Designed miniproteins, single chains, continued (5). Designs and how they scored, part 75

Each design is a single chain, and the fold is of that chain. pLDDT is the mean over its residues in the fold that is shown.

## One batch from the design tools (miniprotein)

Design m18762
Fold by ESMFold2-Fast:
Structure m18762 (fold): chain A 65 residues (1-65)
Amino acid sequence: MEELKKLKEEYQKAIDEVVENTRRLREAIAAGAPKEEIDRLRQETLENMKKAVEYFKKIEELLKK
């Protein structure tokens, strides 16, 4: 099913972005980056997590039917 494959690929991409942003966030904190930069990286990570959850729910709905 091509739709399921595409959703899985988009989900994996969102997870990869969460991992990368989490790595950048940890590096920024360790380097003593400004509060504004740390807050921006946290916000980006949360948005990517939300997107991943949305793709996962779409995959679950597709598999349930």
Scores: mean pLDDT 81

Design m18763
Fold by ESMFold2-Fast:
Structure m18763 (fold): chain A 73 residues (1-73)
Amino acid sequence: MSMEEVVEKIEELLKKMEELIKKEKDPKLKEELERVIKTVREMKEEAVREKDLFRLLLTEIVLGGELVVAESA
C-alpha cells in the first residue's frame, strides 16, 4: 500500500466525518468531532512530510475508530 493510497483513504474518512458533523445537533459533540478532524489533518500532514507510512496508517486507524463511534452515537 502506497502513501498516496492511504492519504486518499484518510481524505474519504474525513469527508464522512464532516458529513456527520453537518448532521450533528449536539453542540458539545460537534465541537469534539471538529477537534478530532483538526488533529487528524495535522497528523496526516506531519506523516506525509516525514514520509512515515506507519504513522499515516495509524492516523487512518484512529480516524476509522472515531468515525465508528460518531456513527453509533
Scores: mean pLDDT 77

Design m18764
Fold by ESMFold2-Fast:
Formats: structure tokens, sequence, C-alpha cells
Structure m18764 (fold): chain A 73 residues (1-73)
């Protein structure tokens, strides 16, 4: 199995999105729900581009993580 930085970043971001979705459901916080949805879209795009453009994938993951952090502040 090939494990590289991009695969690890994507896996961690997927976990963060999943946790944020659960928190949004439990709290009913619309900002967390919106952040989780937007971050999920970015993580899905990162997954799609990772085989051809790992640097772009990393940028998308960083953006997704920033959205979650800003919503949870």
Amino acid sequence: MKIDEVEIDIALAEIQVAVTKIEAERSGDPKLAEAAQRADELVREAHRVAPTDPEKSRELIEEARKIIRDADA
C-alpha cells in the first residue's frame, strides 16, 4: 500500500468533516452544518484531483480545515 502525505491529509480531513457533521446534528447549529457541508465538498474534490494534482488536493484540504476551524470558533 502506498501511503503519502496527501492520503494522510485526506483521511484526517474526512474524519474532521464526519465529527463536525455529528456535532452539527447534535447541537442543531446551522453554522456548523454549513461548514461541514462546504468542507465535505472540498474534501470530495481533493479526493478527485489527488491522483493527478496532489498539490491542489492539499490546498483544498487546507481550505476545508480552515472552514471547520472558523465555524467552531
Scores: mean pLDDT 79

Design m18765
Fold by ESMFold2-Fast:
Structure m18765 (fold): chain A 60 residues (1-60)
Amino acid sequence: MLEELKKLSVDELAELLLKHSPTPISREQAREIAEKIKKEGIENLSPEDRALVRRVAESL
């Protein structure tokens, strides 16, 4: 699941984060997280953003 997220475009990844986020996030925040995943990888996210992404992946 986490590996599949890297195959999506930034826009597709941002939409998934918005739809499946356990907490309300802004579209801008979702895009920022998506851009960081694509450019730096999930492991380079803040602990809070990483936890959010893992919960989204579990929901897929």
Scores: mean pLDDT 77

Design m18766
Fold by ESMFold2-Fast:
Structure m18766 (fold): chain A 116 residues (1-116)
Amino acid sequence: MKVTVTVTRKGVTVTATADSPEQLEKARRMAELIAEKLAPLADKVGDIHVGVRLEGDEATVAVSTSKPLTPEQAREIARAIYEALKEAGVKKIRVTSDQPELLEAARELGLEATLS
């Protein structure tokens, strides 16, 4: 299952891909939760792009933003994504980003974080 969420000041774009109806419903719910939690942050950080690949109970999350993040903004984004995935029933989360601040924020939440 794959989910992509793009949040901008103009709105939210969601794409979900799954090979079963049950996975598609799970993908849709996950995308809605991510979009809901990230939408208020777009005014501060610009465009936010989140890609989630779910394999069993493990999610790999790729996060990028159009603007460099402050540590506070990175913590807000990392927390929003973590809470959305936790609410969606994800048990294991790995984060990838080109932003060191996002990787540090993810590690503070006890997540595996790797530079993309």
Scores: mean pLDDT 81

Design m18767
Fold by ESMFold2-Fast:
Structure m18767 (fold): chain A 81 residues (1-81)
Amino acid sequence: SVREAMRRRLLEAGVPEEVIESMKDKELLEADVEVGVEDIELAVEATVEARKKKKEEGLSEEEYQKLREELFEKLLEERKK
C-alpha cells in the first residue's frame, strides 16, 4: 500500500516510527489515487525538510502542512524540467 511504502521510506530517512504513526493520511499520500515511486521519494524529502523546519523554527501544525505541500509541489515542478 502507499501508506506502507511511505512509512518504510520515512523510516529509512530517519523519521521516528512514533512520528510516522501520528501522521495524517494526506501526509502519507493516502488521498492520492495514482502514486509512483518517484512521487513517494519527493514526498519523503518534502516531509523531512518540513519537519526539520518545524523543529528549528517552531512552526504550527498548519504552517508545517502548508510548507510540506509547497516543498512537494516545488520538487514535482523541478522534476518536470
Scores: mean pLDDT 71

Design m18768
Fold by ESMFold2-Fast:
Structure m18768 (fold): chain A 74 residues (1-74)
Amino acid sequence: MTPLEAAEEIKKLLKEKGLIKDSEDPNMVLGRIVRGEFEGKSKEADAVRKVLRELRQGKLTFDEAVEKIKEALK
């Protein structure tokens, strides 16, 4: 999985859970995800930020990060 493919899949998951505002620029959202940054105050947002931080630190592959976010958002 490429970084862009992973970021798009993560963006889809975040939209499905209502964690991304409809008014946010899609490219800005993708950029923040790739950089390991995510804004939000919920338990789900905290879990997503933890996974994205580990991805940025090289502790996770893009495939592993997508799967962990899917689990966190169940």
Scores: mean pLDDT 71

Design m18769
Fold by ESMFold2-Fast:
Structure m18769 (fold): chain A 61 residues (1-61)
Amino acid sequence: HMKEIRKKIAEEQIEALKKVYDSGGKLTKEEYQEMIELLKKIENSTDEEAVELVREFAEKR
C-alpha cells in the first residue's frame, strides 16, 4: 500500500528528529510539537502532498 509506505517514511524522518532532541536537546518543545502536527497533516494529505511535506521538512534542518 503506497499510502502506508509514504507515511512510514514520514515516521522515520520524525524519528530522526527525536534523536536530535534526545541527544542534545537542540530541538525545542515547540519544534517537537510542530513535528507531531506535521505527521497529522501528512495523515490527511494526498500521497503527493505527503512526499513533498516530508522532503521539505527534512531538507530544512
Scores: mean pLDDT 64

Design m18770
Fold by ESMFold2-Fast:
Structure m18770 (fold): chain A 64 residues (1-64)
Amino acid sequence: SNMEQAEKIAEEAEREATRHIVLGDLEKAIEILEKAAKEAEKLNAFEVARRLRTGVEDVRKILE
């Protein structure tokens, strides 16, 4: 289903973003999560997209 596809995209993006956060590459982590959120939105998986966009905001707070 589109929801299962979106969840797999989100899980992979969250793992990859976490690796970049640990390395201090916060801008790359934001890029990864934003791309995944847009893909989830295309799949109409709006709850998954919201979770990913919350992740973007959390990383942006570190950059402040």
Scores: mean pLDDT 87

Design m18771
Fold by ESMFold2-Fast:
Structure m18771 (fold): chain A 61 residues (1-61)
Amino acid sequence: MQLTDEELVEVAKAARDMVDGKNPEEALERIRKIAERAGLDADRVVEQVKASIDYVREKMK
């Protein structure tokens, strides 16, 4: 994965919004756009982020 520091920060912010349940659809769209710009499989990146969030949600309940 070749993301710039700025792109990594944007993905992290979007993931936090998803964990907090704030604008999850917009957060997913941001992640997809960043992945596409970086030449990555956007669907794969989104699934990896969702899996990480799912794990965090289970632990924070």
Scores: mean pLDDT 73

Design m18772
Fold by ESMFold2-Fast:
Structure m18772 (fold): chain A 79 residues (1-79)
Amino acid sequence: LPPLSEEQLKRAIKLLEELIAEDPTNAEAWLNLGKYYLQLKRYEDAIEYYQRALELDPTNQEAKENLEKAKAKLEEEKK
């Protein structure tokens, strides 16, 4: 993803939330939500969305890698 402003991230998140409300089985939409929340440094939300993507597609290596990254960032914030 290119660097997005906070306003662009919020717009993208809203679009993805609407897509998920219509089709909660869209693993790609859950993965992209996780990525945007990771950019916003909302690591707990990012973790939840990556876990949802992996529940739908357990073979998604990108979701697995980004989940571990989000968990590591959350642990860094506890210090």
Scores: mean pLDDT 81

Design m18773
Fold by ESMFold2-Fast:
Structure m18773 (fold): chain A 98 residues (1-98)
Amino acid sequence: NVEEAKKEAQKKLTGFDPGTLSEDILDKILKGREYYKNKNYDEAIKAFEEALKLAKEKYGEKSKEVAYIQYLLGVVYEEKKEYDKAIEAYQKAIELLD
């Protein structure tokens, strides 16, 4: 269930402050969030995928920063009604936070 996966990811991200991300990664996340608000979901996904690549390079693949970006990808896939992809992204975020 996409709703349950989302709630678990949100709970495990409690206390994570996205404002602590490096400027280059934060810029891509903010741009992706702006695309998301404008319902430009494909551009939002591209921006978050770019942020994900940078976060893996800077913080390591198993990091809260990577988990947060996986959660954001899940939110966009959910709005696109691509529930299988949304669940996969939320589950990746959950696994990274264990």
Scores: mean pLDDT 88

Design m18774
Fold by ESMFold2-Fast:
Structure m18774 (fold): chain A 59 residues (1-59)
Amino acid sequence: MSFSDIAEEIGKLINEKGIKTLDELLDYLKSIGAPQEHLDTVERLQRSADIGRETAREL
């Protein structure tokens, strides 16, 4: 599955659950038993965007 497809699914979950931070998103994905590919994608987004607590405010 492409990165774009995974990103779209993640975006849908963010909107559905009112998630405000990538930490909350990761916690949610782990709670539902999401595939490793989804978890890896969120981790890559954190690294590439240099997302810390301050940047998470924009989610």
Scores: mean pLDDT 66

Design m18775
Fold by ESMFold2-Fast:
Structure m18775 (fold): chain A 64 residues (1-64)
Amino acid sequence: MEDEIEELSTRAFFAQVAGDEEEMQRALKELFETLVRGGVSEEEAQRRVELLREQALAVARDRA
């Protein structure tokens, strides 16, 4: 459901802010699979996951 996608995106963001890279990566991978299962193309799902990963890296760099 769309709710699952939102929860996974939120979880990835909070994990990234908390510095939990392992949790963030797990959430991003599960988000990709959920998006594809929900009808999003693999290419689009991967782009969204990559964008979230870049945001996480930017936040980590800015705080360092």
Scores: mean pLDDT 74

Design m18776
Fold by ESMFold2-Fast:
Structure m18776 (fold): chain A 60 residues (1-60)
Amino acid sequence: MAYRAIKDHPKFTEDELELKKGDIVELLEEIDEDTWRVRSLKTGEEGLVDKSVLEEVEAV
């Protein structure tokens, strides 16, 4: 399932993924209720993000 960043997500630690508003990511793993591991479809990089910056996109 693909998700889109609804706002910029800065990288605060090396385990986090930097996202810009509009970037598309794939969900890899739900770590907890607030934190997901995702892969950027733009860069192929994986990292942790706050799920509140993501919205589900329809696969078309």
Scores: mean pLDDT 79

Design m18777
Fold by ESMFold2-Fast:
Structure m18777 (fold): chain A 63 residues (1-63)
Amino acid sequence: MVELDRLARAIKDYKAKSPEELDVKKGDLVRVHRVLPDGRAEVENLKTGKKGFVPLEHLELLP
């Protein structure tokens, strides 16, 4: 697990598969709080304020 608090952009849509996961739309800005060893990122969607897990592969970390 890596603590980040970095901005990222969703590069494709993701539909939550469980209650702990978060729906994102391509182009959404999110804050990445941490990355888990299994490849999931804990994020907050800045548009909705909702928090949850999204696969890291659906996100592009911003410089």
Scores: mean pLDDT 79

Design m18778
Fold by ESMFold2-Fast:
Structure m18778 (fold): chain A 106 residues (1-106)
Amino acid sequence: SLEEVLRAAQELIDAATRLLQAYDDGAPRSEIVALGREVIELARKLIELLEKHGFDPETVERLRQLVDRLEAALAAGDIDGMVEATKELAMHAQDVALRLDRELAA
């Protein structure tokens, strides 16, 4: 359902926000890495739901590219790269949530 997709987008935004806050607060690398894995899992869930519901293919492809960037940064131990990819994932998830809110209100 569109409500399920909206919930997945909101869960991704919440997890991304927690990672960005942990980074700003100077949290240990291990905590940021754990939050990064959670962001990847939630982003993959959102992508699967978007594809299942026939959402915009360009948005799906952009999210896939950002997940790949986040996974590469995590594998390399590149915390700054993880933060940058997470910020972009949060912005795109926010756009998805806003578009779904408009569709559900119509």
Scores: mean pLDDT 88

Design m18780
Fold by ESMFold2-Fast:
Structure m18780 (fold): chain A 57 residues (1-57)
Amino acid sequence: AEEYLAKAEEALAAGDLETARRLLQQAYLSTSGSSSEELARNFARIAALSAKVRAAE
């Protein structure tokens, strides 16, 4: 999850919204196997980055 989140941040910084969106989806899917605490933290970060992608559209 964190690996995909880092790559999504890089894609967003580069203006590649499509890649950022796809990486956020991968982060969400890969988070499902984590503990509930890690799940909540990763979900919050995914939501924040998704909001930034939406704002950039």
Scores: mean pLDDT 74

Design m18781
Fold by ESMFold2-Fast:
Structure m18781 (fold): chain A 62 residues (1-62)
Amino acid sequence: MKEELREKGEELVREADQALEAGDVLRAISLYGRAKDMFLEAGDFEAAEEVTERIRRIGEEL
């Protein structure tokens, strides 16, 4: 289950990256947020922190 949550988080990061490349910043932020929640639930605090930092960088650009 925790490995599945981590894999789901990674899939959401890929989807967020694609949304960001397409210029859909709001969708990207939403998907990164979901990925962060999946990583936190999986206990992968390092991955959650990386996603949080990415969201912060996007917010600073806005």
Scores: mean pLDDT 82

Design m18782
Fold by ESMFold2-Fast:
Structure m18782 (fold): chain A 102 residues (1-102)
Amino acid sequence: MEEIRKKAIEEAGDLYALAAHLAANADELTDEGKEALLKAAREEARELIEYAKKLSPEVEELARRAEELVREAEEKKDDKEEMKKLAERAAEEAERVIELLK
């Protein structure tokens, strides 16, 4: 259980970093750069869900919300302001996972 908790914190931290970078630097990123960050964030969110569902329903719910926000940001990648808002919200949900698990 301790190792699963540590892995969930690591994955949430990675997701936070990717989503926060996307939100902060969307204006400076190429389309290829945005696609790469969104893909990486979606992969981290899916890994987070796999660990979260082994911990608690509350952590799983936050992880699933973060994944959904990353998916919506990917769908809105051509709408820079909406993509930034969705990425910022995904980072917030990832941070809430870390806060619950520490």
Scores: mean pLDDT 86

Design m18783
Fold by ESMFold2-Fast:
Structure m18783 (fold): chain A 90 residues (1-90)
Amino acid sequence: MELEEKLQRAREALDAGNVKETIDILIEAAKTIIEKSKNPELQRTAKSVISLLKAVKEKIDKGQITPERARRIARAALQELEVLVKELKK
């Protein structure tokens, strides 16, 4: 499955307010970037995104983060991964 299709699905889930679904899709996209990339810097950035998103998901489950803040973090992570996908296509 193409990475762009996963990121498009993440955008649609985020716009629908499904923040946890968005996070799960973004974690899978970041894992795919790590697997496909031979660039250590892209792999490091993708690993950092996974760590951040896992922490946010735990905070959602514990009620320790607002839905608005979780949505903003998920959107920033989506934008970061979109940049990494473009770098993989060059």
Scores: mean pLDDT 85

Design m18784
Fold by ESMFold2-Fast:
Structure m18784 (fold): chain A 113 residues (1-113)
Amino acid sequence: MEKLREILELLREAKQRVDDLLSKIDAGEATPEEVIEELNRIKELLQKAIDLAREAGLDGVVQRLYSALELVDSAIETVKTTNDKETVKSYLKAIKQVLDAAIREVERALEAA
């Protein structure tokens, strides 16, 4: 029960940071350095969630979060190379969809426990 709540809190924090980053990019308020720093923070949250999800036996959540990490790494690389706003936003939207699916799976596990 406690591990599932911790995973849920980490995933909700990661999703909120993705939403905030999308808003800042849309407003033209984020520097490339700020985008990379926030993406690295999101990556840290996802890595912690993966470790806890693995301990909880949530194999589906683990696989989804590894996919989200790959999308974060792709977004960081895009910012460092081209800084193409539309491509970065596309990766962030994909990360958000993966996080929404992972959150729902964790919420179902909590309801079943």
Scores: mean pLDDT 88

Design m18785
Fold by ESMFold2-Fast:
Structure m18785 (fold): chain A 87 residues (1-87)
Amino acid sequence: AAELANEALSALLAGDYERAVALAREALAADPRNAAAQVILGEAHRRLGDREAALAAYREALALDPRSDAARAGLAELTGDASLAAA
């Protein structure tokens, strides 16, 4: 599970977003509670412009790990409405 998540992260950093999605999904099939794999899915979908899939993945990451700075940052970037943050 961790090895697949590391491969997914490497694909994400290389700009292979579709590959990052596929590898992150394989990591989640091996370990459904892998919060890091959910973050990678969220970031890859965000880069592909798939906002709803990115939001869903970041929310799942926070459900698995409420302390995930990466998931909170990803949600903030997607929901970057300063009025909602200020309310």
Scores: mean pLDDT 78

Design m18786
Fold by ESMFold2-Fast:
Structure m18786 (fold): chain A 103 residues (1-103)
Amino acid sequence: MPVTLHIAVTEHDGYINVAIVLKDAEGKTLRQTLLSFPASDAEKAAEAVVEEIDRIVKEYDVEKAVITLSAADAKNEAVRYVVEKAKEHLEKRGIPVEIRVEG
């Protein structure tokens, strides 16, 4: 069954927090992963996100990905780095990516 991958990236108190949520067509959560890394370690955060994406796409038919961040987080270089690496990796795998900036 096709599923939608939701990735929310935020920075709080010097940490990058990433919520990765997999939802079915009815919006039911099938899988949830929470990742947290120091903002100084954006490369490790991006690597962990890419690894989780690879695990998910091996088990599920991912139709679409939605990456969500706040307007404030969109100005954060570490958040932007993680978002860009996640987007690049998803697009390389043929998965359409929508970026939503909220606020």
Scores: mean pLDDT 88

Design m18787
Fold by ESMFold2-Fast:
Parts: structure tokens; sequence; C-alpha cells
Structure m18787 (fold): chain A 68 residues (1-68)
């Protein structure tokens, strides 16, 4: 997958998550940063749980991890 294609998919996913779950860009950015730096899925889930349910946080974190 090209870097450009991956960035387009990430943008689409972020927009989808913001619309569907109402997650703020700041929270999504923090979760994504921790996934890139540590690959710690549970920490990303904990960050996302501030605004969404645990089940939703896990789904979001797993989808972000696939593109990161």
Amino acid sequence: MSLEERNAKLRELVEEIEKKYGVSGDVLDRAGTWLVLTRDLERAIAILEKEVSREQAREIAERLAELL
C-alpha cells in the first residue's frame, strides 16, 4: 500500500469515527500516537474510553492499528 493511499484511508477512518462515535481529534491523535510508539493496544483503548464504551474503544484501536 502506498503512503498516499494509507494516509487517505486514515483520513477516512478518522472522519468515520468522529461522525459515528463523536470522538474528538485530540483523543484520536493521542491513541494513534501511543499505538505508533508502543504498539500498546490496551493503552490506546484506555485513552479512547474517555469518550466511548470499552467495546467501541477496542474496535477503534484495532482499526487504527491496522493502518498504523
Scores: mean pLDDT 77

Design m18788
Fold by ESMFold2-Fast:
Structure m18788 (fold): chain A 103 residues (1-103)
Amino acid sequence: SVFDEIEARLRKVFEELREEFKDDPEMQAAIDTLESAARAVLRYLREKGFPEDVLREVADRIIEIMKEVAEKYKAGEMTPEQALDEALRRLSEAVREALEKVK
């Protein structure tokens, strides 16, 4: 199913991030929090009957957010707490945009 494909893609991205930051316990905690939030959002949208193209778009945006925030962290531009805050803020924006698309 499309949802199973999306979940598999997200799992792979979060596993790759955990391996990249394996020696960084604060980033590990941030990654765990973000994976929980991302999964909760996608389950919510699925349960509300959102179209598969919207689910794919939200998943793609989540992956983009994770990669961009990870790159900024690696560049020394933010702390783990700032990375978590930025990612959660952008995730909330992605959800809002998905909700507007169904109006």
Scores: mean pLDDT 85

Design m18789
Fold by ESMFold2-Fast:
Structure m18789 (fold): chain A 65 residues (1-65)
Amino acid sequence: GALLEKVKELIKQGRGQEAAELIEELYKAGRITLRDLEEIGALAIKNRSTVAYETALKLVLESLR
């Protein structure tokens, strides 16, 4: 959806903290899937966004508990 595309745009723009905050909001709202988190994590690695990657990894681990 549009909010997931906004997360990807923020990561590509180097706005990792804003991306991380939006990822957490989407997760709390149940609007992000495990697949979306994996895709975001891969994009964060490619764009060297440590904060977005760590946030995606944390939420993946929480979803598996």
Scores: mean pLDDT 85

Design m18790
Fold by ESMFold2-Fast:
Structure m18790 (fold): chain A 55 residues (1-55)
Amino acid sequence: SIPLPESASEEEFELALKALKLTNDPRIKTDKELQEELERLVKELVYLSTGIRIE
């Protein structure tokens, strides 16, 4: 289970749900498009949570 912080915004919550759905999709290991989508969601979550952009 992915723990959400008590201070998570609605936007962080929605991105976390999208990432969780992709992580639990059996195609994530073979579908490059889904892998790239998951990477984008993780980078955005890190930015919203820490203010740090991953280049």
Scores: mean pLDDT 71

Design m18791
Fold by ESMFold2-Fast:
Structure m18791 (fold): chain A 61 residues (1-61)
Amino acid sequence: LTAEEKRAALREWQRREGPLTAEEAIALAESLGLEAEVAPDGKRVAAVDWLLGLAGAIPIT
């Protein structure tokens, strides 16, 4: 799956199940391989922050 498809799947999942906690968003990002696709910890944190924004836990950075 491309990063765009993984992001779309996460948004659809969030709409069905409700908002994610920070820990759940991180776990989902890892299971989808977002951190592996973009970069090590530094980039993973940025990607996770974006996912947390989608989940409504924190604003997008």
Scores: mean pLDDT 52

Design m18792
Fold by ESMFold2-Fast:
Structure m18792 (fold): chain A 57 residues (1-57)
Amino acid sequence: SSEEEKLLEEADKLGTRLALQGKEAEARRLSHEVRELVEKGDLEGARKVLEQMRELI
């Protein structure tokens, strides 16, 4: 769905920003978590992880 695609796109963008700050391990772990939550249909869980990623920037 378009909502799932937007969440994965946001995770990719935030992951890239975290990696550029030297937070590659956090970027990898949190981006993976977003993908797993989206695959499970837990879109609210995915949004919470995206908020965690924003807080680390």
Scores: mean pLDDT 87

Design m18793
Fold by ESMFold2-Fast:
Structure m18793 (fold): chain A 60 residues (1-60)
Amino acid sequence: DRDAVLAKLQEARDLIERGRLEDLKEAEEILNELIKQGALTDAAQGLLHYVQLVKQVLQS
């Protein structure tokens, strides 16, 4: 379902914008599922890389 895929990507983006470690972990899970499914892989991989960098900073 294309609409469901777009909604999940938007949910991940909203979680990233909140910037809390728990929200970033949830965004990472959503993005990994999208990548695993082959859905919006370029956008999902870009956001995943950003999330991983931000998480590294917050956990330091």
Scores: mean pLDDT 82

Design m18794
Fold by ESMFold2-Fast:
Structure m18794 (fold): chain A 92 residues (1-92)
Amino acid sequence: SKEHEEKLKELKKLLEEAKNLSEEEIEELEKKAKEVILEEAEKAGLPKEEIEELLKKFEEEVEELRKEGRLEQLAVNLMGLIKSYEELKKLE
């Protein structure tokens, strides 16, 4: 289907963009992703303790990918999360 073909083109763009990102640009994406998680968790009415646990788990997963040298995968994951949130905002 055309939708599947469009998604594959978007994935290819994300992969190419991820390859060209510096460590500093990846850190900016991490910061933006944390802001997205915090905003959505607050909108969902999650208790402060649950929000803190979500952010801690996110930071641990980011740290693990960094230690494994999987920076391109980290960048793709962060970009994908941010894009999904931006698409959700357009539906409001």
Scores: mean pLDDT 78

Design m18795
Fold by ESMFold2-Fast:
Structure m18795 (fold): chain A 78 residues (1-78)
Amino acid sequence: AAAEVARLQELGRLLTEEAALALVEALTSPDPRVRQMAADILLANRTVLVPLARERLEALTSSPDPEVAATARELLRF
């Protein structure tokens, strides 16, 4: 939804651990627009946000959803 996407963009501006964890959780959203927005924000701010949520992202590389697992692996590459 548009409101969910707007919230993710706001979280991307805050660059906090709470925001990083919320964005990583959004990667598992059933809404593909929410997943894409979360991935885009994390990729754009990878040097700050990825270290803050690294443990959660590493867990997602083992996700049964191959799309989620692939996105998590890409985000962990520097």
Scores: mean pLDDT 79

Design m18796
Fold by ESMFold2-Fast:
Structure m18796 (fold): chain A 65 residues (1-65)
Amino acid sequence: MKLVLPPMSEEQLEEATREIAEILKTEPERVAAAKVTGLQIRMIGDGASSEQIKEAVERAEKEAK
């Protein structure tokens, strides 16, 4: 089987998750959606997998509540 080594460290993933949560808490819905999309694109550029991005967004949504 292929071993998928996360391209981003756990610290970087936690930081991205907190950043998304902060955006969801502080920005209006329209601005929050745009900024979160921008962060997802940045994470892809940094080599984040789709699974890492989904995990970060899900955790951020829980933290924002």
Scores: mean pLDDT 74

Design m18797
Fold by ESMFold2-Fast:
Structure m18797 (fold): chain A 75 residues (1-75)
Amino acid sequence: DLEEEIKRLEEEVKKAEAAGDTQAASDNYVRLAELYLKRGEYEKAIEYFEKALAWDPSNERARVLLEYAREKLKE
């Protein structure tokens, strides 16, 4: 169930943020954004990829997938 996966990832993000774990927060935001990409919710996916990059600007996966999501939104 995608709703359960999203809720679990939101809790994992909150835990990583509370711990100050910048890499874990960034990676978990990427995982959340990827679920929204799979649902076709490109605006929400973009928001979460931007949050991932705010936590870790060096996250290459977030950069690549952000550009992909932006391109999908233009279609």
Scores: mean pLDDT 85

Design m18798
Fold by ESMFold2-Fast:
Structure m18798 (fold): chain A 62 residues (1-62)
Amino acid sequence: SVEDLIAEASRLFKEGEELAKQGKIEEAKKKYEEAVKLMSQVSPTLAKVAEAEAKRVLEEYK
């Protein structure tokens, strides 16, 4: 369901943020890429917003 896709993407974003905070930037990128891919199945607009947020977080913890 759409709700299941959003829940999975949210979990991946949380994992990505945790990895980024640990300095594991490449691992965080992979989690964010998968989350954005799931969001693109829900909405292209939401996927673009998610990509922008992921980029911002990754640059902050780089």
Scores: mean pLDDT 83

